Designed miniproteins, single chains, continued (3). Designs and how they scored, part 113

Each design is a single chain, and the fold is of that chain. pLDDT is the mean over its residues in the fold that is shown.

## One batch from the design tools (miniprotein)

Design m11928
Fold by ESMFold2-Fast:
Structure m11928 (fold): chain A 78 residues (1-78)
Amino acid sequence: MLSEELKKKIEELIPKVKELLSKDPNVPDPTYAEIAKKLGADELEVLAAALLATGSAKNFEEVEEKLLQLGIPRERLL
């Protein structure tokens, strides 16, 4: 399960990521790396926030599952 500190950081990033993704609905989504650079955030935290922002994950349990499936080690989620 994601740490409470990581969850808080992800929740703080969700509205910022949504703003960047929804600025023009017909523009291709920026990469999570580009979003991370613009926000001064960790790429993992931005990727997790994007999964929630886009509805690709409905909750933090699904975020954890998807991040692990992408090869992110569990140690990065604690």
Scores: mean pLDDT 72

Design m11929
Fold by ESMFold2-Fast:
Structure m11929 (fold): chain A 98 residues (1-98)
Amino acid sequence: SEAERERLRALLRRALERVAEAARIAEEQGAWNAEVAATLAGMQIQVLLLDKDPDPREALELAIRMVERALRAAREEGVEEAARILEETIRELREALE
């Protein structure tokens, strides 16, 4: 439905903003792996936003996987603020899955 599509796009746009912020924080702290993983997650979310007829479940599951990779890197490199932002992002995306 149109409402489901708009909800998905709003969730993905917010995830993109949060992931970009996490990448910026990682860059400021010199956390290379966290920065790269968050940047790649952002690029994938942008690709999902360009899809004119996305499957909402598949899009959310892919976004969650990419953000989880970024979260793992942020935790491994001790970027606590980025990890918190990424955890909140995953929570919001999971809430949208049935």
Scores: mean pLDDT 88

Design m11930
Fold by ESMFold2-Fast:
Structure m11930 (fold): chain A 61 residues (1-61)
Amino acid sequence: TLVLPEPPEPAVGETTETSLQVGDLTFVRRKTTTATSLTTEDSIVNKGGEEKLIGRTVEPL
């Protein structure tokens, strides 16, 4: 079972990131906090370094 690591909650204006490499793919989770929202983005990076966004969630603060 593939479990993406959860990054620590970022401070306002900061971005936190965790990654998990599975074969030639890297799964990346980023969290960005602004004064009004928390955004979580999940992406896949392939062997060539191309990043594809697979999910995005925005929570109002």
Scores: mean pLDDT 76

Design m11931
Fold by ESMFold2-Fast:
Structure m11931 (fold): chain A 71 residues (1-71)
Amino acid sequence: DPVVTDEAIERIKKTIEEAKKKYGDDSYILSGSPEAAREALRKIAENPDEKVEVVDPETGGKIVLRADDLL
């Protein structure tokens, strides 16, 4: 699987943290586990034009991303 690295997971975590700081608890990106972030990044890599939603069954956190949202 290409692209899913610790650095990519770190970027997703930073995006969530920045959204929380900017929008508070109303951030549009929900917190998720590293596994949820890896799955979201993997799906984006496979279909960049599609929206991806991944829910972590352990924490209930949700990440919704598109390639356009990541640059």
Scores: mean pLDDT 54

Design m11932
Fold by ESMFold2-Fast:
Structure m11932 (fold): chain A 55 residues (1-55)
Amino acid sequence: TPEARRRIAELEEEIVRLALEGQELWEAGAPPGEVDAVTARVERLLEERRRIEEE
């Protein structure tokens, strides 16, 4: 549906943004817990995208 396509696009944009943020944190030597938290957020968004794609 158009709504599903819009939501997937929004999720993909947020995933890319968070992945770049995680990379910047890792390069800056941030504590592992901060990098792991960003990774966990990306994983949640990927799972949401997968659920929408299966509908």
Scores: mean pLDDT 82

Design m11933
Fold by ESMFold2-Fast:
Structure m11933 (fold): chain A 118 residues (1-118)
Amino acid sequence: DEIREELDRLFDEAFEEIKPLIEAGKLKEAERLALEKYGISAATIMEYQGEVYYKRGDLESAARYYEAAIKINPNNAVAYRNLAKVYRELGEYEKAEEYEKKAEEIEKEYDVRYKPLG
């Protein structure tokens, strides 16, 4: 997993730079820094960290990172679904259901049946 290790380093560096801003509630500054320096949304960086920790079995850390992702981008249906899955595995069924419903609401709002124009 050398490619994964290289991606992990990139996202880890971005995460280390933006995490203190996110923890301080400076979400706009974190998003600006992430986009300007890395060309990646801070929400995407947080979501990636959530996946990394989830795959390592660290459900508590995974939940914290997915929660950070939805605080930056409240319309991230994928982060809500992943957070619901994490809370379900933690036995937090009420929280899991709440996040699952939120993901469904977002997906339904943006579920547009259309034909590509090219």
Scores: mean pLDDT 79

Design m11934
Fold by ESMFold2-Fast:
Structure m11934 (fold): chain A 75 residues (1-75)
Amino acid sequence: SEKELAAVEEFLRTVMRLSREQARENARLILAGRVEDVRLPASGLVFDREAVLAAIDALPVSEATKRNLRRALFP
């Protein structure tokens, strides 16, 4: 869904602080279930795990997409 792609891209850009290009590429992989191919920057971005999980749960996306997001970000 293009709406789900936009929501995941926005989350990765705003919450995870990825560039627009990185956010879109990783969002596409997450929606496809290709979580092992997701590349996060090696920058050591410190984020509150609990806050990030709460933000994922609030996203207007399917439970399958939320599971893929959780697996990609917290392997």
Scores: mean pLDDT 78

Design m11935
Fold by ESMFold2-Fast:
Structure m11935 (fold): chain A 91 residues (1-91)
Amino acid sequence: DLIDFFVKAFKLFDTDKDGSLNKEEIKLLIENLGLQKSLEEILAEFDVDKDGTLDASEFFNLAKLVLKEKGVTLTPEQEKEILATLLELSK
């Protein structure tokens, strides 16, 4: 499902193992999800610290928006589990 996809995507697209997604990794994610937003728009909305990457927390916020657009609303328990998993994967 989309939740499993986001957990796996973060791990797979974090190819340099730094615990964040760089611009090329974010572009690949946008293409795979069919998002109707550019890299620049995603970074403008979700890159809160303005470093040009998405860390685990910023990625989770993007994932929540995409899931909501697909009709999936996360419970507080699911949000906690997914965020904890993403933070664990960031090492």
Scores: mean pLDDT 71

Design m11936
Fold by ESMFold2-Fast:
Parts: structure tokens; sequence; C-alpha cells
Structure m11936 (fold): chain A 61 residues (1-61)
């Protein structure tokens, strides 16, 4: 489902951020993945922003 796809992308991005991946690169990858899967630009931008904030937060401690 849409919720399952978004949850999986966010969880993978957070795990990669904990491993030291760049938060902006992760946000852009998640956004691109959602757009490729046929989701709206508004949704992709919103989820990308949430991923960016989450990734930055886990790296900040």
Amino acid sequence: SMNDTIADLVEEAVARALAGADPQALAEEVKAGLLAAGYSEDLANRVGQLVLQAAQSVQAG
C-alpha cells in the first residue's frame, strides 16, 4: 500500500543516515523514488522534507 511504501522508504533512509549517509542525498533519493512510483509532487516533497529532518536529527544525537 501507499503507507507501507512510504514507511519502508523512510525507515531505510533513517537507517542509512545512522550509518553516516548525507541527509540531503537521502531526501532527494526518497523524493525521486516516490515520483517514479507515481505519487504526486506535493506528497514527494513533503515526505522528502520529513526524511531530511529525521536524518539530520539522528545524526545530531
Scores: mean pLDDT 82

Design m11937
Fold by ESMFold2-Fast:
Structure m11937 (fold): chain A 100 residues (1-100)
Amino acid sequence: FDEKELLQQLQELVDLAQHILENKDLPPELRIAIASAANLAQYIVELLENKEPIKKEILEAAIRALDELLSLLSTQSDPELLELRQQAERVKRLLEEYLS
């Protein structure tokens, strides 16, 4: 598995999520979902950068957080939220491949 690709896509997700949280007025449920996904992604970034193993429970928690985020984003038409949805879909796929 290409851990470098996963690291890059996780960092892009965190950066985009932080930008959105700082610059957009969002419903509380969506803010919480974005923050939760970003925090778990950042934790996985730190583990990968330190060459530490990622526990299965952390991967599963991140996938669940991304699923919740994707569900909330499914009705959004804002271009930056659509970009976040696409990035979340990419990261989720890579995390599922990592679990395999």
Scores: mean pLDDT 88

Design m11938
Fold by ESMFold2-Fast:
Structure m11938 (fold): chain A 95 residues (1-95)
Amino acid sequence: MRKELEELLRKYAELREEVLRLALELLRLEKADPAEIELAEKLLAGIDDEVARLLAALPEFDPEEVKETLERLIREGEEAIELLKKRLEELEKEK
C-alpha cells in the first residue's frame, strides 16, 4: 500500500505541475491580473515542498481514503490538462 500511495502522490505532483504551467501560460496570453500570475508562479515553485509534507503525513491517514482521493485528483488533473491545452490552441488561432 505505502509504495502505491507514494507512486500516486508522485503522479499527482507531475499532473499538478503541468496544470499550473499550462494555467500560467494561459494567464499570460489572456493578460490576466499580475496578482493571479504571481500566485500561479508561487504555487508552481512550492509543489516539491507540498509533496514532501504530504509524504511525511501519509502514515497518519487511512490508506484507502488517501488512495481514493489521489486517484480522483489525478483524473481531475488529466481532464484539466486537456481543457487548458484546448483553450491555449484556441487563443493562438484567434491572434
Scores: mean pLDDT 74

Design m11939
Fold by ESMFold2-Fast:
Structure m11939 (fold): chain A 83 residues (1-83)
Amino acid sequence: MEALRKVEELLEEARKFREEAERKVKEYNDKARKLAEQAGQSSPEQVPVLVGQAIAYVGEGVDLLIQARRKERELEERARELL
């Protein structure tokens, strides 16, 4: 019974981590999209700065997805060890 409870807790933790990462990725993608739209309407001098910021947000989103996938695997492996 205790092993099953710990497995359920680890799987629930993995699920919550995934949901938080997906929420953050959506936020970063929305910010990147808005910056890209602003770049299209900006002076030539401002375009590199805005595009750079948009790329940075996309990069942070990708990093979060990589971290989330790594954490999911770690927690799933721990859950399997308890079975």
Scores: mean pLDDT 80

Design m11940
Fold by ESMFold2-Fast:
Structure m11940 (fold): chain A 87 residues (1-87)
Amino acid sequence: MSEEEKLKEKVEEKLKEHEGLLKLARQIEADKGPLSPEMQKLLEEIEELVKKIKEAVEKKDLKTLKEYIRQYDAKFAQLLELLSQEL
């Protein structure tokens, strides 16, 4: 498989992870009330990165796409750790 095909598979996986994260955040909000400002900021940053990832895929900018995925992974891990403490 080409490098482009492998990256598309990774993007699809990251988008599924993002949907799961949003579902978890919504469940915590329903059970415990509004997310902290820190968690809300991370959600906004992750949403912005998801939009940038989609744009990089459309533009076929593989270098920029890899960088945005790296940034996404770091912020996703941070937010997931914070959300898991609320469970």
Scores: mean pLDDT 82

Design m11941
Fold by ESMFold2-Fast:
Structure m11941 (fold): chain A 116 residues (1-116)
Amino acid sequence: SMAEVEATLRAFAEKFGIDFDKVLWEAYALSDLDPTRRVETETGTRVGLFQLSQAAIDYVMEKYGLPKVSLDELAADPFLAGEIWVKLAEIMNDGKPYSEIEIPQSALEAARARAA
């Protein structure tokens, strides 16, 4: 349920010192808080709360020396999805702390249009 996903993201945020409101809003914007949301795009399959591709997952896992994770495993684990998303955001922003990374307004508007 959405309430269980929210509780999982809250536990993730508390464990890693992440802004819960920020990560929750990003999950709503990208997937309408659906951990199993699967979208086929021109750049490949996107899955989960943060619409991650297999390539993005593999890149994060390899960079941190972590075990390989499939799209199906990611969909089953909202906590892991949050961890990979935060790590990816920091990698893509030259190591800038997640709390300082702003989502472009255009990306938020695109996600809202997708949810409507």
Scores: mean pLDDT 80

Design m11942
Fold by ESMFold2-Fast:
Formats: sequence, C-alpha cells, structure tokens
Structure m11942 (fold): chain A 64 residues (1-64)
Amino acid sequence: SMEEEFVEALKNNDEKKVQELIDSIKDPRAKTIMQNTLELRKKGSLSDEEVEEYVRRAVTIERQ
C-alpha cells in the first residue's frame, strides 16, 4: 500500500523514493504533510512511531 511504501522509505532514509511517492500524491494537504514529515525525519526529529502516525494521516486525507 502507499502507507507501507512511505513508512518503509522513510525508515530506510531513502529520500529519492519518498520524493517519488510525494510526487504521486494529488491532495495538496497530504503532499504538505509528507514534505514536512520528510524534512523532520532528515533532522532526526521524528521517531519511527511518529513517522507511522503522520504517514497514516496523510494517506487518509489522500484517499478522501
């Protein structure tokens, strides 16, 4: 699923894969959440659990 792909890419610090997934998002609010999540993860400010929470929120918005 998109959620699993985002979580895996973020946990693996695969910035290129995360950006490809963000570029596939259509909802601008979901896109903004994921861009902010990537930036915070790059700074080491997000735990794995927080990554899962923010990804779930963004994917839920995208699926509306």
Scores: mean pLDDT 86

Design m11943
Fold by ESMFold2-Fast:
Structure m11943 (fold): chain A 65 residues (1-65)
Amino acid sequence: MENLLGSVVEKDGKYVARVVNQKGEVVFEKAFDTEEEAIKALEEFAKSKGGEITRIGNDFLIKVP
């Protein structure tokens, strides 16, 4: 199993969904108009990898097989 760190950051009126691996490499990054769309993108990323997503404060822990 691999642990990935997901985040949503507001930037210039957009919400950037980003996923970083244990090596600090960005494996997913996309900007959205709403925070809800950015969160949904992280959930869809986790599901596409057969993994699970858990919100921890303002961050997301994504566990993939």
Scores: mean pLDDT 83

Design m11944
Fold by ESMFold2-Fast:
Structure m11944 (fold): chain A 68 residues (1-68)
Amino acid sequence: LKLSITTSLQELANLPSPIPKEELLNFVEEWAKSVWPATVYQSLSLEELVQEFVQFLEEATGKKIKIT
């Protein structure tokens, strides 16, 4: 899971800006399950998960991430 998330972050960092939201959704679910227990993951909306993931990705890459 952690290795898979790292690979996904590298793929997202290489995408042209803005990043399609549908592309992010595929990685957000896997990332959320690796970071939070099921009770927390299931209580958050997809929009909240995407926002948290974008912040995480920005910190990991040092770049501002934009979504379509």
Scores: mean pLDDT 68

Design m11945
Fold by ESMFold2-Fast:
Structure m11945 (fold): chain A 73 residues (1-73)
Amino acid sequence: SEEVEEIQNLIKEIIESNPQITLQDLENKLQEKGYKIKYSGAKQGSDFVEGTTLVVISPSGEELLITIPEIKL
């Protein structure tokens, strides 16, 4: 899906611009862009882990399953 590619590229750009970003900060930035987060597979406390999965609602209202690539803390 083109929307999945757009959000994956957005996540990549956010992380590359903000190497110290937490999962909570990432979720906040996505919400500022009009995405709604329904579910996060990461632990409480802002841990990034390989294969973390987000259930995201796009600005168009489409429900997307997004896997965050491995992010080293």
Scores: mean pLDDT 67

Design m11946
Fold by ESMFold2-Fast:
Structure m11946 (fold): chain A 62 residues (1-62)
Amino acid sequence: SMDARLGAAGGGAAGRAGALAAGYDEKQVNHMSQGGGKAGGGIAATGGARAGADTAEFVSNL
């Protein structure tokens, strides 16, 4: 669904931003993403899908 796609994109971006905020540099984040990014991205995408659905519902009511 569109909500799941928006959530996955948002979750991935939030996960990356969180890693950077935790002190990991972009090269380390990219390297980790190639190895564990699919598993970590899946978990973040699930959380992001929920947040994306809430955001889409909010925007739909504007």
Scores: mean pLDDT 55

Design m11947
Fold by ESMFold2-Fast:
Structure m11947 (fold): chain A 62 residues (1-62)
Amino acid sequence: MFEEFRERALSIPGVTEEQVEEAVKRLEATYESLKRSHGEDFAEKVVKEEAERILKELEAQA
């Protein structure tokens, strides 16, 4: 999941490795928090949606 996100984000013109790692840290924190409270399936769904939103925002900035 996070590796695929890194690869796609870095392919967007103007996106830096620093921006990608910051986003990944946020996604990982959200995943772990939700996994503990709502379970793995729910955490995976939410994190996938958040990752797609971040990718769209980065693409719009390019």
Scores: mean pLDDT 81

Design m11948
Fold by ESMFold2-Fast:
Parts: C-alpha cells; sequence; structure tokens
Structure m11948 (fold): chain A 98 residues (1-98)
C-alpha cells in the first residue's frame, strides 16, 4: 500500500540520520519518554531492514493501543509509551547479542 511504502521511506530516513540531526529531533521532543522511544526506534531502523522494522513497530503499537483502548487517561498514554520502550529495548538486546 502507499502508506506502507511511505512508512518504509520514513524508516530508511531514520536509519540515515546523523548524530547532529538525531540530537536536533530529540531537542524538539518535550518528554523523556518520547526521547527514549525515538532513540530506540532510530537504533532499530539502523539495525534491520525497513520491512522488519515496520512489522516490529506495528506489533508493539498494537499492544500499546490495547492499554489506551481500556483507559483514555494521560496516565494510560504514559503507560503505553513505557511498554513500547520496554518492547523496543528487548528487541534491541536480542539484536545486540547476535
Amino acid sequence: SAEKEAAYKDIEAAASLSEEELAEILSLLKSELSREYARRTVELARALEPEEVLEILKEIEEEAEKIVAENRSREAVEEAMRLMIERLERRLEEIRER
């Protein structure tokens, strides 16, 4: 689909970010959770093919969405973000141990 192709392009762009470009993007994010999520997403994008990255992110996002679907509070959004960070870190650890 066109959306899937756009997602692949975004993942490839994330993988090609310089340290300076990444630092600039992180400086625009207001929360520590958003910064930690973004850092791990870029690391994942650099380690795997775009198709595998998208599949991993989709699985993590679907799990996180279940938390938000049950609770629409700000606290639920933060819990969902923490879950996404934890799942990303687990996948990155598996990659780093290869």
Scores: mean pLDDT 83

Design m11949
Fold by ESMFold2-Fast:
Structure m11949 (fold): chain A 100 residues (1-100)
Amino acid sequence: SMKELEELVKAAREKVPEWREEIKKAAPEASEGELNATAAFLIEELIKQTESKVPDTEAAKLTLELLEEFREEYLSKVKSEEEIEKGKKLAEELIKEAEK
């Protein structure tokens, strides 16, 4: 339902900053850019998982657009290609651990 999709976006906007703070505690040497890149790639994974599960509806399309905007909010704060690469690798490792 539309309400469930709105709650998904809200939950992602609340949960991703919490994950970012926990990652910062676990990896205190990571730069702010690396943490922002990691958040962006975690949102990208959520977008991919959502696309695979939701029907092809206008509500689903709007939800994906909102998640893409949220991803861009984090990615736009990263100016270094090295930080983008490191953040992507960190996100990939976190996704692998979550699948165990």
Scores: mean pLDDT 79

Design m11950
Fold by ESMFold2-Fast:
Structure m11950 (fold): chain A 69 residues (1-69)
Amino acid sequence: VELSPTERRVLEVLTEAGEEALSIGELARRTGASPATVSRAVSRLAERGLVQTGTAENGTTLVQRGANL
């Protein structure tokens, strides 16, 4: 039910980005967390429908806010 500090920080960064998709590396840089920590937070947020994830043509994972949040 409660978001972890990293999950909250990821959502804050994505809110600032608006409709822009951010990579795991960009989220790690902006949150100050490791890419592994951000990746786990993103997976949990995606399971809750709070973020959407996709893969770019070069294999980079992209993350954006859920459309109805």
Scores: mean pLDDT 78

Design m11951
Fold by ESMFold2-Fast:
Structure m11951 (fold): chain A 90 residues (1-90)
Amino acid sequence: LGKEALRLLAELYLAGLDGTLTAEELEERARRILELAKELSKTDPEKAKLILQGLIDVLEYIAEHSKDEEVREVARKYLEEAKELLKEVE
């Protein structure tokens, strides 16, 4: 779980950096990472926090730097979801 979530986070960050992410791809990837983090929080809350903090950082970057308004909107939506989940794990 943690290794898979970290790999997906790295892939999302790289896709965000190269500017090739569509809103649909961002939504699918962010949702998957959130699902993995939520599952992980039941057995390893410290790793779940690390994954969620990484997702927050990636989504903040995309929300600020993406040239596509739809991509920025999706990033902001999942950024709020990730922040709320992080509060529940803390």
Scores: mean pLDDT 83

Design m11952
Fold by ESMFold2-Fast:
Structure m11952 (fold): chain A 80 residues (1-80)
Amino acid sequence: MTPEEVVAAFRRITDEHAEEIAKEVGISVEQVRKFGDVVAERAPESMSLEEIAKETGLSVEQVRAFVDLVERRLREAGVL
């Protein structure tokens, strides 16, 4: 799968599961959408969890939980 396809799938999964992710991570749906936007706009392969946390206003632990949830959904969808 191309990097563009992975980013598109990440955005789709984030949008489809925004309320679920917000509840599990303990953040707002707006913060979930902000996270999706930041990751899609920047080169995700070059971003650290600390950089994502600063851009989104989340803690590093919340960013990790968010990434783990989205990666799980991407694996279930056959993208990863």
Scores: mean pLDDT 73

Design m11953
Fold by ESMFold2-Fast:
Structure m11953 (fold): chain A 96 residues (1-96)
Amino acid sequence: EKEEVRKKVLEIKELAEKFLEGKMSLEEFVEGLSKILGLDEEQKEKLLEAFKTKDRELINELLSPVFEKWVEKSDPELAKLIQETADLLIQAIESV
């Protein structure tokens, strides 16, 4: 549902903002992100390593299937929120 997607995107945005403000560790950030995205333990470990190594390609491979499905269900306002959230995630990667 569109409202469930919006809620999840807002939760990711809040996690990224807290991480960028230094209010949570990278491990806590990746744990929270993985739970919201429905990633398993193996995918979570790969995502944590990708953030530590700044592997944008691997991060994109793990996140793009979820974000693409969300964009398909979105209106222009939600699509803008998804893009703003993706931009914050890129900033989070660069801050590591």
Scores: mean pLDDT 81

Design m11954
Fold by ESMFold2-Fast:
Structure m11954 (fold): chain A 96 residues (1-96)
Amino acid sequence: SEKIEKAKEELKKAFEEYPDDLVKIASAIEKFVYAYTGKYSYEELSEEEIEEIAKELAKIIPKSSIPKLKEIKKKALEVRHYGLAKIIEKTIELLE
């Protein structure tokens, strides 16, 4: 899928070029989730979709970015984006 490949490239660039820009990184992750699933609401994601997304994110995101993922998860929980927080938590578990 061309959409998925573009979202992967945007995600890689966000972590490489803007490692301290949590807004750009969070936006790139959200675009990747949408490109992979076609779903805007994280509440519609199945357990299997969450695990598949987390595995794909773990292939793209460097282990050195774990502290940034923890910050994004904390912010996601603060704004009640529980589905996004769960995806990020699963990604952290796979990277650790």
Scores: mean pLDDT 81

Design m11955
Fold by ESMFold2-Fast:
Structure m11955 (fold): chain A 90 residues (1-90)
Amino acid sequence: SSMEEEKKRLLEELRRVAYKAGELKYLLENPDPSMSEEEFKKFLEEVEREARALEPRLQAYLDENPEEEFRKEVFEIFKEAFNKGYNSML
């Protein structure tokens, strides 16, 4: 269904943004001396831009699917991808 296709695309975008957010969190806690301030700022701006673009679509999806299971799925996907991104920097 078109709804299942939208859900799949939305969750794939969520995984990408969450993964990058995890990497960003690691870099904020562990500054990389080989990374310029400009490179870090560009990465931060990219993650913020992608998150802002995703938020209204994710909120619309959750508003249309108010059952707790959908919120739990979104949270678990975010958490898993975020942790993978963070741990990829170790």
Scores: mean pLDDT 86

Design m11956
Fold by ESMFold2-Fast:
Structure m11956 (fold): chain A 68 residues (1-68)
Amino acid sequence: MPSREELEEEALRIVREYAELMGLSEEQKQRAEANVRAALAKMSLEEQIEFVRMLRAYLEQERRRLEE
């Protein structure tokens, strides 16, 4: 089972990849990272796992579109 720290690192990695993919500004990247950290801090371990799974699925969908 992933730890809370591992889930936070994974979520931030996904958000950073998404920000790069979408050409977000530095301010938008910082805002997104702060929002994700704040959201995860309020979640249980099970909720964090589901949240990261959702983010990962969304990023994978967008990456596949670009690889075409």
Scores: mean pLDDT 80

Design m11957
Fold by ESMFold2-Fast:
Structure m11957 (fold): chain A 107 residues (1-107)
Amino acid sequence: MTIEEKMYKVLEEETEKLLEILKDNPEALEKVEELKKKTLEELEKNKGDIEKQAEVALKFYDELGKLAQELVEKSEGEEKKKAIEAGELVLEAKLKIQELYEEYKKS
């Protein structure tokens, strides 16, 4: 599996997990889907450019991290717990992309 294929796999798998965590929040789901669509379009434009694809993926998780932080600040009880879980997943996904980019740079 190529570094590009591994990055797409992280984006697909981690975004699906995020959507499951946020399934009871329609506004958050819409924002995640919009960001995902924009990110996939930018990745396609940069096909074969691993450095730019990594930058696009990292920017995607930065925007999702901001969304999770806003949800934590605006939510209480169970919704706040879900928002914290979402933020932790986003941080894990970002680290996976960073690790793939480091693998690419060392090859």
Scores: mean pLDDT 86

Design m11958
Fold by ESMFold2-Fast:
Structure m11958 (fold): chain A 66 residues (1-66)
Amino acid sequence: MSEEEFEKAVEEARKALEDGAAAGYTRDQLHLLAVRFVNKYAETFEDMTRLSEAVAAILAEVLAAR
């Protein structure tokens, strides 16, 4: 994926995880949401690894804020 596609995917994942947390999603529900975003955007193993790391960091931030 391009850098712009990566940034867009990360921003969409952040918004969805923040919105889910605000709506009262459980840790497991937020984790499943994170996995779905990685699978939606990742086309290669490198994309999957990079997105997984970025989305996991966002998930950790969102969970720590609760």
Scores: mean pLDDT 79

Design m11959
Fold by ESMFold2-Fast:
Structure m11959 (fold): chain A 79 residues (1-79)
Amino acid sequence: APGAVISATLPPNVQAKDVLAALAAAGVAVGSFVQLAPRRFRFEVAANSVAAAIQAVNALGGTAVLERMLEPGERLVRP
């Protein structure tokens, strides 16, 4: 299924668990969730979940952007 990579920046009081809980509450299934910095996260969502994922991050006081679309069968792999 088509996927998308989201890059998110959150306030310092928001932890990875809070981001994952907000995404789950919004009905967003998350793949390849990575914390790049104390306030910066990158994760994979289904292409049809991009808007819901961005809204969930914004509701936490953060900012999220669509980094790129993934081709069918492509996945974000951790280094």
Scores: mean pLDDT 78

Design m11960
Fold by ESMFold2-Fast:
Structure m11960 (fold): chain A 61 residues (1-61)
Amino acid sequence: TLKAEVPEAEVGETAVKEIEVGPGITAVITTKRTEKSTEVTQELKNAGGESKVIGKEVKEL
């Protein structure tokens, strides 16, 4: 899992944060919030448009 700033999302919202972590490599962090759970997905995206999921965490409330 890449340690980066995780965006906060309100209940029913999805928040996305993009951070350049290397030349042509962007980390995309998506937080999806429901009334009963928070999902955080981390992806690495390269300059060619390929993305790879490197971490996913689901937290029940």
Scores: mean pLDDT 75

Design m11961
Fold by ESMFold2-Fast:
Structure m11961 (fold): chain A 87 residues (1-87)
Amino acid sequence: EAEKLRLDFDFDVGVLYLYAAVFGLPEEFMEKLNQKIDELRTELDKAIAESLEKARQAYENARRTIDSMIEEIRKLVKEQEELEKKL
């Protein structure tokens, strides 16, 4: 069901924003996240309009991208900790 794919996407986005909020990410990084999320949502909506199979593929790609963003957040936090340690 297409509605479930949108709900699953919104849940994954919520988890990403929770990580961003917990770590207090800089405004520039938040702008980049918002742009990427908008792009992923547009791709998912386009795929849903085409077929359920394409919608599932678009969701899977979006999930992988969101997981990569969470990893980038963790890396940025680690880099900030290393900088504080050197100061």
Scores: mean pLDDT 78

Design m11962
Fold by ESMFold2-Fast:
Structure m11962 (fold): chain A 67 residues (1-67)
Amino acid sequence: MPSVEEATERVVRFAVTLADQGLSGEAVVKGAEEVARHLGLDEKQVEEAVRAAVEALRARGVPVDLP
């Protein structure tokens, strides 16, 4: 099982990849949330990983909010 830091890094990489493929910020956030849960994160850790992904997307100019 990945550590919280490793899982968060994977979620952020996944979100950036989806955004590069032209998916909307909302679709990317939903995907990131599912990946975080699949990696075995609890609800608080999912929230933290999704927040990190949202910050990375905003840095790239993708309009996105936390779910």
Scores: mean pLDDT 76

